Designed miniproteins, single chains. Designs and how they scored, part 24

Each design is a single chain, and the fold is of that chain. pLDDT is the mean over its residues in the fold that is shown.

## One batch from the design tools (miniprotein)

Design m815
Fold by ESMFold2-Fast:
Structure m815 (fold): chain A 62 residues (1-62)
Amino acid sequence: MAPLSREEIIKQIEYDIANTSNPEEIEILKEVLKFLKDNPETATELDVFRLWLKLRIEKEEE
């Protein structure tokens, strides 16, 4: 449960995408946002942070 937190997380990510000019961060945030949209109940703030960190590590390898 915890639907309120999900909506805020989505808005926060959208805001970060709009405010960030870093292409790496934008791509990571887009992927996280897509995951949240696809999995509304299962993707919580912890899931978001985990996914974001994993994607950041992946991008660092580039």
Scores: mean pLDDT 69

Design m816
Fold by ESMFold2-Fast:
Structure m816 (fold): chain A 83 residues (1-83)
Amino acid sequence: HMEEHRKKAEEYEQKANELDRLGKIAEKIDPELAVKYYEQARKAYSEAAAHYMASGRTPENLEKAKEFQKKAIEAYERAKKLK
């Protein structure tokens, strides 16, 4: 169960980082598309944070959960500014 959460956390982290990257590129071409990518990145970052928390209460997992929660907020704010 803990190992499954760690693997899911890493998968969501990779997905969220790619979506955030695509959002930044899309801002220059299509702001509406950028909003969709940032909203998806926010959700993926939130999932990564939750899965890191579920994988065990180690200092490493707590730090990663906090970092990805911050990135989720940043993605939300980027989407909000483009609306």
Scores: mean pLDDT 87

Design m817
Fold by ESMFold2-Fast:
Structure m817 (fold): chain A 80 residues (1-80)
Amino acid sequence: SDMAHRQARQALADLMVREVKRVQDAGASQEAIDEAYRRVQRELDRLVAQGLISEAEAQQFLEAFKRTLKSLQERAKKEK
């Protein structure tokens, strides 16, 4: 249903926000970034398996998340 798709996307957005904060709190270490990727990938795989998003959408979400974490890592290197 449209509602289930909206709820899934909102839950994914909330997860990504929490993982971004976790990475920030850890000083954008490579270990924290790798763990955040694994957690987000697991949720994306679950949503694809449930038919709530496509594999193509999952790849797009993961790439957007990776770009966000790369930006955080670059800012952390500038001590800002």
Scores: mean pLDDT 83

Design m818
Fold by ESMFold2-Fast:
Structure m818 (fold): chain A 99 residues (1-99)
Amino acid sequence: MEAEKYAARGIPAIEVKSEQEVRDLAERAVPGGERREGEGKDIEGNPVRVTELRVPLPDGSALVARIERNEKTGTVTAVVGVEDSEGVFAPLGVAVYEP
């Protein structure tokens, strides 16, 4: 489902067995990242909790992991990528947990 959406774009996607495994993978991909918590909504308007990890890079880009937990479905997704200085995000990999 979520992993299949990213695989269709040629982005490596993995399905994991727990929410903690998603978070551990994101923290390993963006070590020492500045942590920011937020809230969002999915395409159906369901509440989503967001955790962003960000490390600024010397060229003005940033290494970013965005972790989203869907409060209705329990699905947890981490997208890791690089955001350029213009704010364009290039995803490099995705980890998904579906209960």
Scores: mean pLDDT 80

Design m819
Fold by ESMFold2-Fast:
Structure m819 (fold): chain A 75 residues (1-75)
Amino acid sequence: LIEEAKRYLELAKENGEGEGGRYAAEAAHLASEALLAGDSRAVPVLREASKLYAEKNRQQIETGREAAREEARRR
């Protein structure tokens, strides 16, 4: 579990916003499962995966906001 979580975390870093977000979510899920199984090594992985997922999601939200502003500017 922990090794798979780390693998997905690396994939999340290497891939673009959409795929990176999906991989970050999977890494967080696997890290949570490892924590429930008693593997405390999952704590830093879960923390990093959650942070990365939030960052990918924030980028998508900001892109949407910018598109909306640009549409308003065209008038």
Scores: mean pLDDT 74

Design m820
Fold by ESMFold2-Fast:
Structure m820 (fold): chain A 78 residues (1-78)
Amino acid sequence: MTLTPEERDLLVKSVRDHLEKLGYPELGELAAEAIRKAADAGFPRDVILRWAQRITLAAEKGDFEKAREIVEELLKEA
C-alpha cells in the first residue's frame, strides 16, 4: 500500500512544520523533499512513515546532525 496524495501532503506538511517549530526550517524543507521523492518512487506507506518517525524522533532529541543524516539517507534510497 502506498500513500494517497492527500496522506502524502499531510505527512509532508506535518514533518516540515514540526522541524520549523524546533527552529530548523531548512532541514524541514529537505525532509519534505525526501518524503515526496520516496512517495513518488512508490515506497510502501509503512516504510515512509517509519522514515518520517526516525527523522522526527532524532530532531525531538535535539540531534539535528542525526536527523539530517537520516534525511540524506532517504534521499539516496529514493
Scores: mean pLDDT 84

Design m821
Fold by ESMFold2-Fast:
Structure m821 (fold): chain A 69 residues (1-69)
Amino acid sequence: DEATLEEARREGELGLPLSEASRALALAYIDENASKGPQEVVDLLREAVETLDLEGVEKRARELYEKKL
């Protein structure tokens, strides 16, 4: 439900611990934009959301981006 996903987004903005709703919001955003980006980047984003290892994923995403340039 979009209303639930918006509530999760607000929780993140307030610096509260991420809920399952916040994770669902991030996954839905990735799914909606999967066709617009390289599959490698989409896969990394999904992994980041599942593990919440944002720093590690950012590093790997930069490596892939530099490789393609």
Scores: mean pLDDT 60

Design m822
Fold by ESMFold2-Fast:
Order: structure tokens, then sequence, then C-alpha cells
Structure m822 (fold): chain A 75 residues (1-75)
């Protein structure tokens, strides 16, 4: 399975490409991170998903970038 960091980088690319599934996948990724005990990563990804839904792509990309960095620290 791809690492959480790789999943978050994929979601970031989807946001940059305007993929309508980016928000749904971000919420799923936040749920996975929470179940795995990665609470900080889950909170960052959930905020990113909320920013995708509000149309703030710049903030969504920033939060996904922070989440991916933190996820890599946990590997």
Amino acid sequence: APSMAKLLERIKKMVEEGDPLASALAYIAAGIAKVDGHTEVAELVQKAADYIDSGDREKAVEYLTEAAKKARELE
C-alpha cells in the first residue's frame, strides 16, 4: 500500500488539477490517519479538505504539504 505521505502528495496534485474527487479523497485520508493514531496529520488533512470545499485551493495545498511532511516523519 502507498504510504500516507504518498497518498497526501497524490491528493495535493488532484487539488492542483481541479479534480472534483480531491475533497472526498482528502476526507478519507483524514479518517485513515485518525484510525492509525496520526492525529496531527488527520487534523491538517481535514482542514485541507474543508479548504477544498470552500474553494481556497492555495490553503488546501499548504495544509496538504504540511500533512505530507509530518506523515513522512512518522515512516
Scores: mean pLDDT 83

Design m823
Fold by ESMFold2-Fast:
Formats: sequence, C-alpha cells, structure tokens
Structure m823 (fold): chain A 74 residues (1-74)
Amino acid sequence: MPSAREQALAEAERIRGLLAELRERGADPADVAGWEAAVEHLMREAERDPSLEQEVLDTLQGLRDQLEATLAAL
C-alpha cells in the first residue's frame, strides 16, 4: 500500500485536475484560486510536519469529494 505521503501527493494531483476542469467549465476564478491555495498550504504543512500526513490526506480527500460534487452541479 502507498504511504500517506504518496497518497496525499496523488490526491493533490487529482484535485489539480478537477480544478482545471472546473476552470474550463466556467467556475468562479476566485473560488478556483482559493482551492489551489488551500491545496498548496496543506502540502506545505505535510512537508514541514510528517505527523500531519494522514490528517492532510483526509482533508484532501474531503476537498476532492466537494470539488467532484461542484463539477457535477455545473
């Protein structure tokens, strides 16, 4: 099984893909920029403190679910 760190990196990549799709489908650029900043902040926190890797992964998974729901509503 991949580590929490490897899973967090994969989730961040999936989220960046979803953000690109949201931008292409006409989502609010300010909302997209806010989500991009949130992902960068979470990844930076995990890099600074490895004990947060699982918490960051859980947060990224929740964000991905929200973005998938937002994309489905467009």
Scores: mean pLDDT 85

Design m824
Fold by ESMFold2-Fast:
Structure m824 (fold): chain A 65 residues (1-65)
Amino acid sequence: SGGEEASRLGREAVELAPEESREGAQKAATAAASGNPELGRRLGREGGLDEEAIEKAVEAGLAAS
């Protein structure tokens, strides 16, 4: 039952993230959730996210679909 702890840690990390990084990650996740993970990666890159952050945002978007 690590799901509850993971959810809390994820929320805490998002609250501490810079606004610019949050916007880029949200755009990437939204594009992936809409069925376009490649567009999500492009938007994340344009938003200044590193490869790891882009991958996590796209993965979160696909999971939220």
Scores: mean pLDDT 66

Design m825
Fold by ESMFold2-Fast:
Structure m825 (fold): chain A 95 residues (1-95)
Amino acid sequence: FGEWIYEKLKKVEEEAKKAIDRAVAGTPEEYQKLLDEYNKKLKETLKEIIKGAGRSMSDEEAEKYANELSTKISKKLQEEGDKRVAEARAARAAA
């Protein structure tokens, strides 16, 4: 992996972390909106990375691969985010 790819992925991860941290303090509706915005940006970023790295990949192949990767990552992020939000709200209710 080139530093360029690492840099783009790191920015996407940082934005996801900020969205989750913000959602912990917000409503479930605000959390879902932030997650949807993050997922859209992740798909666009992955498509750019795949095109840049592959060069030999067609636009159709790049979009298919980006969709498959973004779906897997989005599912894992939603599961982890939901768990973290639930834990934080439970801890706040107990305090």
Scores: mean pLDDT 66

Design m826
Fold by ESMFold2-Fast:
Structure m826 (fold): chain A 68 residues (1-68)
Amino acid sequence: MVSLAVAPLGTAEDRPFVEVLVTVVEGEITPAQLTADVRAALPDRKVTLLEEPAAGKGGVARFEVESG
């Protein structure tokens, strides 16, 4: 038996996380090394790598950092 269910389209965000962008200048940095460096800078926060920097002259890496 089916019940009536209504869900709105994408709406306001309510997450305690902040997206952090890190610019990679050299372009020869491994994701593991970059992640380790960011975690060393923020040892008290949960840091998750979401997207690696693009190849060919560096780029931007995306991280998700837990807010207080």
Scores: mean pLDDT 60

Design m827
Fold by ESMFold2-Fast:
Structure m827 (fold): chain A 58 residues (1-58)
Amino acid sequence: ETVVQTATIEVESEEEARKIAQEAVDAALSDPSVSSAEVTELKVEGKKATITLRVVLK
């Protein structure tokens, strides 16, 4: 019931990375099969961000 998703993206700033991570959580929570979603890792290294999202399914 738990899915862990990791994505590496190019970002202009840490704030952009945080915004993208929050949008991913909001999108996951809009799915009726999803019970909870949270960001477990947000690592920013220069112009790259690694975002790990934990999604719990019903």
Scores: mean pLDDT 80

Design m828
Fold by ESMFold2-Fast:
Structure m828 (fold): chain A 75 residues (1-75)
Amino acid sequence: GPKVEIEVPADFPEEHLLELYRLVQELGGELVSARPAEEPTDEIVLRSNDEALLEAVAAFLRERTDYPIRRELVE
């Protein structure tokens, strides 16, 4: 099924992670992981096997944060 993984800056608000979990579930997807990046970054990295889920998550984050978002479609 559709899956998404997310790497966030260390200062990313936890409330947005909960909202994101709900969004992914409502879209019939699975949030496999949401974690701080291993190295300090001001960028969000999204990886998904589903383009529609990837775009929906990116749009959600653009409305709530000013971080650059990198999108990666994976198989």
Scores: mean pLDDT 80

Design m829
Fold by ESMFold2-Fast:
Structure m829 (fold): chain A 80 residues (1-80)
Amino acid sequence: LPSDDQLLADLTTLAKSMAQMGFPLSFIRDLVDQLVDDWTRQRIAAFPDRAAELQAQGDRLRAQAHQIIDDIYKETQEKL
């Protein structure tokens, strides 16, 4: 599994590419939510005794990813 820093970097790259291709903000956010949820579930499955801590980490990563997507969308979707 990628680290949280690596996943955040990968999600940032993906979001920038998708925004430049004209994908709507809602689609990018939904995809990122799915990817963060999958990553969080895989980590909890590996370490079930730390489920609460790992869920909190996933929630923070989702919040960080949403902020980055909003910033990217603002910069690349200025036409509307």
Scores: mean pLDDT 78

Design m830
Fold by ESMFold2-Fast:
Structure m830 (fold): chain A 55 residues (1-55)
Amino acid sequence: MLEEAKAELDAAAKEGASVTQLIDLAITLGKQMGDESVKQELLSHAARLGVKNLK
């Protein structure tokens, strides 16, 4: 489910995952869900988390 995949990305970001790790996780989760639109949404969410973690 998309919400569960987004929660997984949020958890990884809190654990200190890099932008590259978040993008890789988003690709993996999107592939498991088999939907290109979902994959793009997860990639967008991962990028947003990566930008927020830049200090």
Scores: mean pLDDT 76

Design m831
Fold by ESMFold2-Fast:
Structure m831 (fold): chain A 80 residues (1-80)
Amino acid sequence: MRELEEEALRAIEEERYAEAIRLALELRRLGREEAAEEILRRVQERLDELTKNLGENDELPKPAQEALELLRERYLEELA
């Protein structure tokens, strides 16, 4: 379903990372494993980039923090 992939990519572009993760999980549920993996990889890269640019006293924006928690939890769960 191309529309879900486009929505997920748009969500990443708009920094709605939690929504992008939800859409990726939906893609995976529909059997679109490769598309889901690509979306999750893009979200992870964006969050890693934000995290690496922060200092010891800096904090990620709340939407990025929530997405990082979801992505980490889901990666650990999905790899089991």
Scores: mean pLDDT 72

Design m832
Fold by ESMFold2-Fast:
Structure m832 (fold): chain A 76 residues (1-76)
Amino acid sequence: GDIKRELKLLELLRDDFRKLKEILLEKKPQIEQQYKKDPSKQNQRRYRGFQLVYDFAEKGIPELDKRIEELKKKLE
């Protein structure tokens, strides 16, 4: 494939993941507080869903960084 195009798309995806992580961090205190005050099945699912997406973004960003650096080395 076109390495330059793949690099651009991966950089945009990494930026999207970083923005998602920022949004999640802003919402974290409210989600944790709701779960602590009312540990209903609904609030448990919301909190667990938040944790899952946050963990995915946390792990995904370093993997995207690794792939981006590998592609950049091929262009140098």
Scores: mean pLDDT 84

Design m833
Fold by ESMFold2-Fast:
Structure m833 (fold): chain A 76 residues (1-76)
Amino acid sequence: SERAALEAQAKAALEEFARREEKRNPNISKAARYRLRVYQGIDPEQSATQAVEYLSKVAEEEINALVAEHAARVKA
């Protein structure tokens, strides 16, 4: 069906995104892979928990980067 084709395309896109980001942003890549596992029905509760854990690490890294950028601008 059309819906099944769109769902398959979305899963493929998420898998490709995870592969692309694996070396640059390993925490976001892992979050994407665990999210994909949830959609595939592979240990969905544990996979969802792991996705949130890796997303939390990404958020902390981003906040720390923004704080460092602001501090550098104030000192310049």
Scores: mean pLDDT 80

Design m834
Fold by ESMFold2-Fast:
Structure m834 (fold): chain A 64 residues (1-64)
Amino acid sequence: MVKPTKLVEVNGVEVPDLPSIDDAQKARIAERAARTPEEKRAAVIVGEILRIIGDQVDAELAAR
């Protein structure tokens, strides 16, 4: 079963609307995904989101 996920369209690319991801980050994800074949866009989007969240947590632990 597919879980209903809120998606927002940014420059013709559907990006998950997650509370941890800012509009600027969504735009960057959409731009990167647009340069990727449609068959791989979902994987690229998910990877970028996880990277952003992980970076925020790591930055807090490593710096402040």
Scores: mean pLDDT 69

Design m835
Fold by ESMFold2-Fast:
Structure m835 (fold): chain A 96 residues (1-96)
Amino acid sequence: NLKDLFKHFDKDGDGQITLDELFNVLKPHLKGKLSDTQLELFTRQVLHAFDLDGDGVIDFPEFVTLAKKADLDGDGTVSEEEFVTYFVKLILEKLT
């Protein structure tokens, strides 16, 4: 499950997801709720909570850590929609 989900985001197959790629996936779901500047700021703040290096790259171990937190019901599976929804929720929680 997690390997397949990672491959879906890692379109180039280089074993890394860039922050720009993640930002572009999240942006359509938050358009009209946040400005581009706010989306970038809050996305960066959420990623800092996971102790990412801030070099703009997410490797597979970091992705697994993020995906496990998105699996709040603990069934061991995480869909793309669940992952995106969880990230959107974390960003919007910065406003509430």
Scores: mean pLDDT 68

Design m836
Fold by ESMFold2-Fast:
Structure m836 (fold): chain A 81 residues (1-81)
Amino acid sequence: SAELLAYLEELTARVPSMSPEEVLAAYRELAERVQEVYPSLSEEERKELLRLILRFEEAAYKVLTGKEVPKEKLEERLKEI
């Protein structure tokens, strides 16, 4: 939905100012929102959502790289989306 896409764009812009704990909490909330909305999305909306998720993931990874967070945990979170 347009609300989820707008939320994700705003969230991605805020990620560089977030703590690692805030980023992990955002991952959990995003995963739940995506699971609820994903079945109702069009193929075009799903492609746009994927592009925005990848941008969020890249920004989040940069914040989390300063901590010893295993890549395996990030991969597990991505699989839940």
Scores: mean pLDDT 74

Design m837
Fold by ESMFold2-Fast:
Structure m837 (fold): chain A 105 residues (1-105)
Amino acid sequence: SKERLKAKAYYFEGLVALANGDLDTAIKYFEEAIKILEKNKDKWTDEDYRLRGLAYATLGEIYYIRGEKNKALEYFNKAIEDFEKMKNLTPEEQRLIEFLKKIKL
């Protein structure tokens, strides 16, 4: 979808900001990616759940680095929920879910 391509572009811009250590800019890009994806949620496929799940997991990581542990756990939980809605998970995605579950209280 057009929304998925736009969200994917924002997600990659977020990863670039994160690689440059610009956590605030990275957060804004990941939040915009999520917002755009949610416009057509009734037509979601594994790719939509994957993209939002990855954005949520990365937001969790950023907040954890910033010492905002409760907010990090909230985002990790949202990532787990999205990944568990997918029909086809890669081995790497399954490992990520198991890792995220270990840090969920």
Scores: mean pLDDT 87

Design m838
Fold by ESMFold2-Fast:
Structure m838 (fold): chain A 85 residues (1-85)
Amino acid sequence: SMAARQAEARALRAEVLALMDEYNVPEELRREIEAVFDRLLAGEITPEQFVGEVHRLLDEYNVPEEVRARIAALLTDFHARLAAL
């Protein structure tokens, strides 16, 4: 359902933003990630497009491997949970 997909997206957003806060990522990257979540929540992009955009931003901002690995794990779990809905 749309409600279930929205709930999963909001949970992922909270976890990703918490990781970004923990590792003090650049404010510009945080704003761009929030904008991508807003597009996902509005139904303007697919989950697959969303995952691609997040990975692109992490690459562009040279985010440390530890942070990238933790975000990648969250994205993988998110995609698997949506596929089960």
Scores: mean pLDDT 85

Design m839
Fold by ESMFold2-Fast:
Structure m839 (fold): chain A 98 residues (1-98)
Amino acid sequence: EKRKEAEEYLNKGKELYQQGKYDEAIEWFEKAVELFEEAGDLKGAGTAYFNLGHAYAKQGKIDEAIEYYNKAAELFYQAGDRKGALKAWLAARILEME
């Protein structure tokens, strides 16, 4: 139940992100994080944090973006998703160089 709702919220956030509606996308990604965390879905939570990082980066909120990418990397690593962890870690490091 909560995992399905979290996936729906994640998808709504992604649609808003593609439209450039970053504030609205962030609200839906935050709701997705809460539901994935309640469900114990580490990979889902990691994905939602990764999308939060992208949205904050688009708004020029670089410190927040780095924090969310680092959170995503930790969650992907805990979930055994090495590719997701590396992708999130690299996103954070790239922003630190800019």
Scores: mean pLDDT 89

Design m840
Fold by ESMFold2-Fast:
Structure m840 (fold): chain A 65 residues (1-65)
Amino acid sequence: MSREEILKKAKEKGNEIDTEALRDYLEGRISGEEAGKRVREELRNFLKKEYGLSDEEADEIIDEL
């Protein structure tokens, strides 16, 4: 899978995770800071699991979104 495909999937998954975290935030379950941390952590874990990326490689992809 190309880097462009990984970026596309990361963006799609990021939007999904962000929607879930935003709902928890709006329901008063988590803070805005906690929501942002959770989105980044879940995206990193997704990229590592699905594409075998390192923490550094996953963070580079996330930072490009």
Scores: mean pLDDT 80

Design m841
Fold by ESMFold2-Fast:
Structure m841 (fold): chain A 87 residues (1-87)
Amino acid sequence: MEVGKMLIEAEKGIAEVQKLAELASKVITDPKKLKEIFELLDQALALYSDAIDGIGAGTWTMAEAQAKLNEGKALIEKAKEKIEEAK
């Protein structure tokens, strides 16, 4: 029910990470900046994966899972800003 909505949000976040990684690889010419962007995206991916696993295993509260999703979303936004600044 509500858990399903969080899982959908996490899945959309993972898809966004993949799209941003592809975009960064096409538009960023500085390999150091590209590495920094990929490190942010990898951190976001880990947070979304942790949220999915924690919800699925019943080890996380809904608030803890939502906090991980929010942190992942913030990292995605930061990666977007770095892509715009670096291109």
Scores: mean pLDDT 79

Design m842
Fold by ESMFold2-Fast:
Structure m842 (fold): chain A 83 residues (1-83)
Amino acid sequence: MQKLMDEYAEKGKEAAEALEKNPEDEEAREKAYEIAYEYLREAASTLSKEELEKLKKLTEESDLPEEVKELALKALEEALKEL
């Protein structure tokens, strides 16, 4: 469990950094968003329903930038729908 949570946290941080670097370049931003979303979704797909719901709550309560929260929550919600 801890290793998967740590991996997801690292992917979330990478997503935050990618989005922060290109606020004015819409194409680069969209590409960074898609890559980050893929990584977060892949990590989330390895988690159980209970783990996904817990990470969703932790993400909502985190101090992450709003765009990163939306990305992470979307990935977690999509994984929950596949269960």
Scores: mean pLDDT 68

Design m843
Fold by ESMFold2-Fast:
Structure m843 (fold): chain A 80 residues (1-80)
Amino acid sequence: VDPEEARRALGEGYGTLHAAGKQAWQSKDLDEAVALVTAGARQAQDTIRAADPARGDALVAEVDAATQALIAELRRRHAA
């Protein structure tokens, strides 16, 4: 797979996560915020897997780690 195509897909995946995180950050409902981030993460993971099947598992693990960090931050924000 072309490095340019893989780089673009990874960038688009993180862009999707960032947009979902921004929407979730504006929500006052923790369950809604977590659902928005989870949906965005799933879309990002699907995009990455489609673009780079050979390295998809490792890249998906990075997106999952970022997603878990975002959810933890949302939970901290609502618990404070």
Scores: mean pLDDT 72

Design m844
Fold by ESMFold2-Fast:
Structure m844 (fold): chain A 90 residues (1-90)
Amino acid sequence: SRAALYAEIAALLETVRAGLEALRAHPGNMTPEEQAIVAAGTAALRRLSELLEPYEEELEEFVRELEARGLAPAEQLAALAAYFRERAAA
């Protein structure tokens, strides 16, 4: 279902955000647990590229608005995840 797809996209966006936050907080010597979080984020980003392609036109304006508001990349990912979670629940 579309709701299940939106829930998967939201979860993947949160995984990317966690990976990005771990990478930015600890550049250099990361723990094995932090390295695993970054690796999971990278895998999630690849999967998202495949899943989000059909929605690119629908999201382009929304992403531009987030960028125009000066949100950091982690905040942009959080906003996108919330958007897809709300659509999954509807």
Scores: mean pLDDT 77

Design m845
Fold by ESMFold2-Fast:
Structure m845 (fold): chain A 77 residues (1-77)
Amino acid sequence: MPRAVGKSEPVKAKKGETVTFKITLDKPIEGTVRVKLINLQTGVVVAEKDVEVKGNSAEVTFTLPEDGTYVAVAYEK
């Protein structure tokens, strides 16, 4: 089962807004992680991307589908 390896701070955003999420990783990683964008009010995964990472942090950009507070969570592949 894929393990969560890092997450961003929560970000409040509007529908159609493009936001770059900075993910702090639990440990240094060199490779690819699967990032899931989660709406914190609903718990629903609204988008996913594969992201290449090197070191203790990753950045991922999403265009938000609805107004809300979102978190990006990275999982090992």
Scores: mean pLDDT 82

Design m846
Fold by ESMFold2-Fast:
Structure m846 (fold): chain A 73 residues (1-73)
Amino acid sequence: MASEETRKLAEEAARYAEEAKKEKNPVLSTGLYLRGIGLGLEAMLIASRNKDEEAGKEAYEIGKKHGLEVPVP
């Protein structure tokens, strides 16, 4: 069952990825994208620590849909 914390982090990561796409300044766009990746990795680490495979899959799919492919352990 998906964790609310994991879902929130994945949604925040997706938000940063979408903001990066809209940002015309390449430096700011890169910063937003990297922040999104960091939040996506945090969501995956939380799911892994809790052994919640469904929460991990949900977070991974949210990130991937918005162009954030985070490595799985």
Scores: mean pLDDT 71

Design m847
Fold by ESMFold2-Fast:
Structure m847 (fold): chain A 81 residues (1-81)
Amino acid sequence: SEIEKLVKEIENAQTYDEFVKAAERLIKEVEKILPNLDEETQKEAKSLISNIKRAIDEKTPLGFKVAKAQAKKLAELIKKS
């Protein structure tokens, strides 16, 4: 429920600041449930989180696009788990 709301916030983000706020909240919510996921899903989620954080830190237009795509992949991974 909360993760689905955050996915919509990420999709509807019109500014970098709105995107970063939603993405950081998504990461925190995913980190809370990580111990309840299988080992392979945990490894994939951690990789996606790392990629999102790195792309946010780069602060480039291409990095923003990549971070948004990685955040959507993270949310879809959690929905399937």
Scores: mean pLDDT 80

Design m848
Fold by ESMFold2-Fast:
Structure m848 (fold): chain A 71 residues (1-71)
Amino acid sequence: MSAEEHLQKGIEALREGRRLEAVEHFKKAALEGDEEISRQAITILQRLALDGEGEVREKAEEALEEIKKEK
């Protein structure tokens, strides 16, 4: 699955209420994508970290930490 596919799958998962799956897809999109794809994925993850509750917030924060180490 490409970074573009991960971004698309993440957006679809959010629309369907599968927020934890969305976080994993956005994390992969940010790590594997180009500058534009990474920026979009990071922006969405930042919103999920800010507005999310419980495990969704924790997973989004963890994903952002991992992305920060790679970038």
Scores: mean pLDDT 82

Design m849
Fold by ESMFold2-Fast:
Structure m849 (fold): chain A 64 residues (1-64)
Amino acid sequence: MLSKEERRKIGEELIRLVEKEGLSLMTAADIVAKKYGVSRRAVLEAAQEVAKENGKELPGLTPT
């Protein structure tokens, strides 16, 4: 299981790649997954937790 700190870093990096670099969600997830040696699912779940804590919505990550 990923630590809270690792999950935070993973989620924040995915959000940055999508929002600041303009990458697609799946491309950003693949990059972060390779960088941290985790599955794309783990990256998307980490980003969902970070987005939820910050009150942000990302396509396909948070419920409306």
Scores: mean pLDDT 73

Design m850
Fold by ESMFold2-Fast:
Structure m850 (fold): chain A 65 residues (1-65)
Amino acid sequence: MEKVREEAEEIGNRALKAGLADKAEVEGDKVVLYTKNPSELDREAMRIMAGVGAALGARVEVVEL
């Protein structure tokens, strides 16, 4: 659980730093990414997850603002 949470936090931080999400919230094993442009974030989400090395099963949820 702790390692999955760290993975979720890193995904959130990467999305925020890349300007793809306006807000990120970590909820246990998932990160919720809030964005005005969900299509752009969805296209980049796989690249962010690959960059983090997401292997522990952290989930990504995208919410449109």
Scores: mean pLDDT 74

Design m851
Fold by ESMFold2-Fast:
Structure m851 (fold): chain A 65 residues (1-65)
Amino acid sequence: SAEDAARQARLQALAEEAAGLPEEELIERLKEIALAKERTEEEEMEGVALAGLLARRRAAREAAA
């Protein structure tokens, strides 16, 4: 559907923009989103994208340990 396609495109764009950021900055951004009592749907999606990216980086680090 058009809504699913738009949501997926936004998640991918957010993940790509964040892909080059240091882990500390990703954590800071995620905390900012988590502390906001009122979140837009786009901010919620950003949180999901950042959490997924952090989980992937942690898994890679654990595999290297």
Scores: mean pLDDT 78

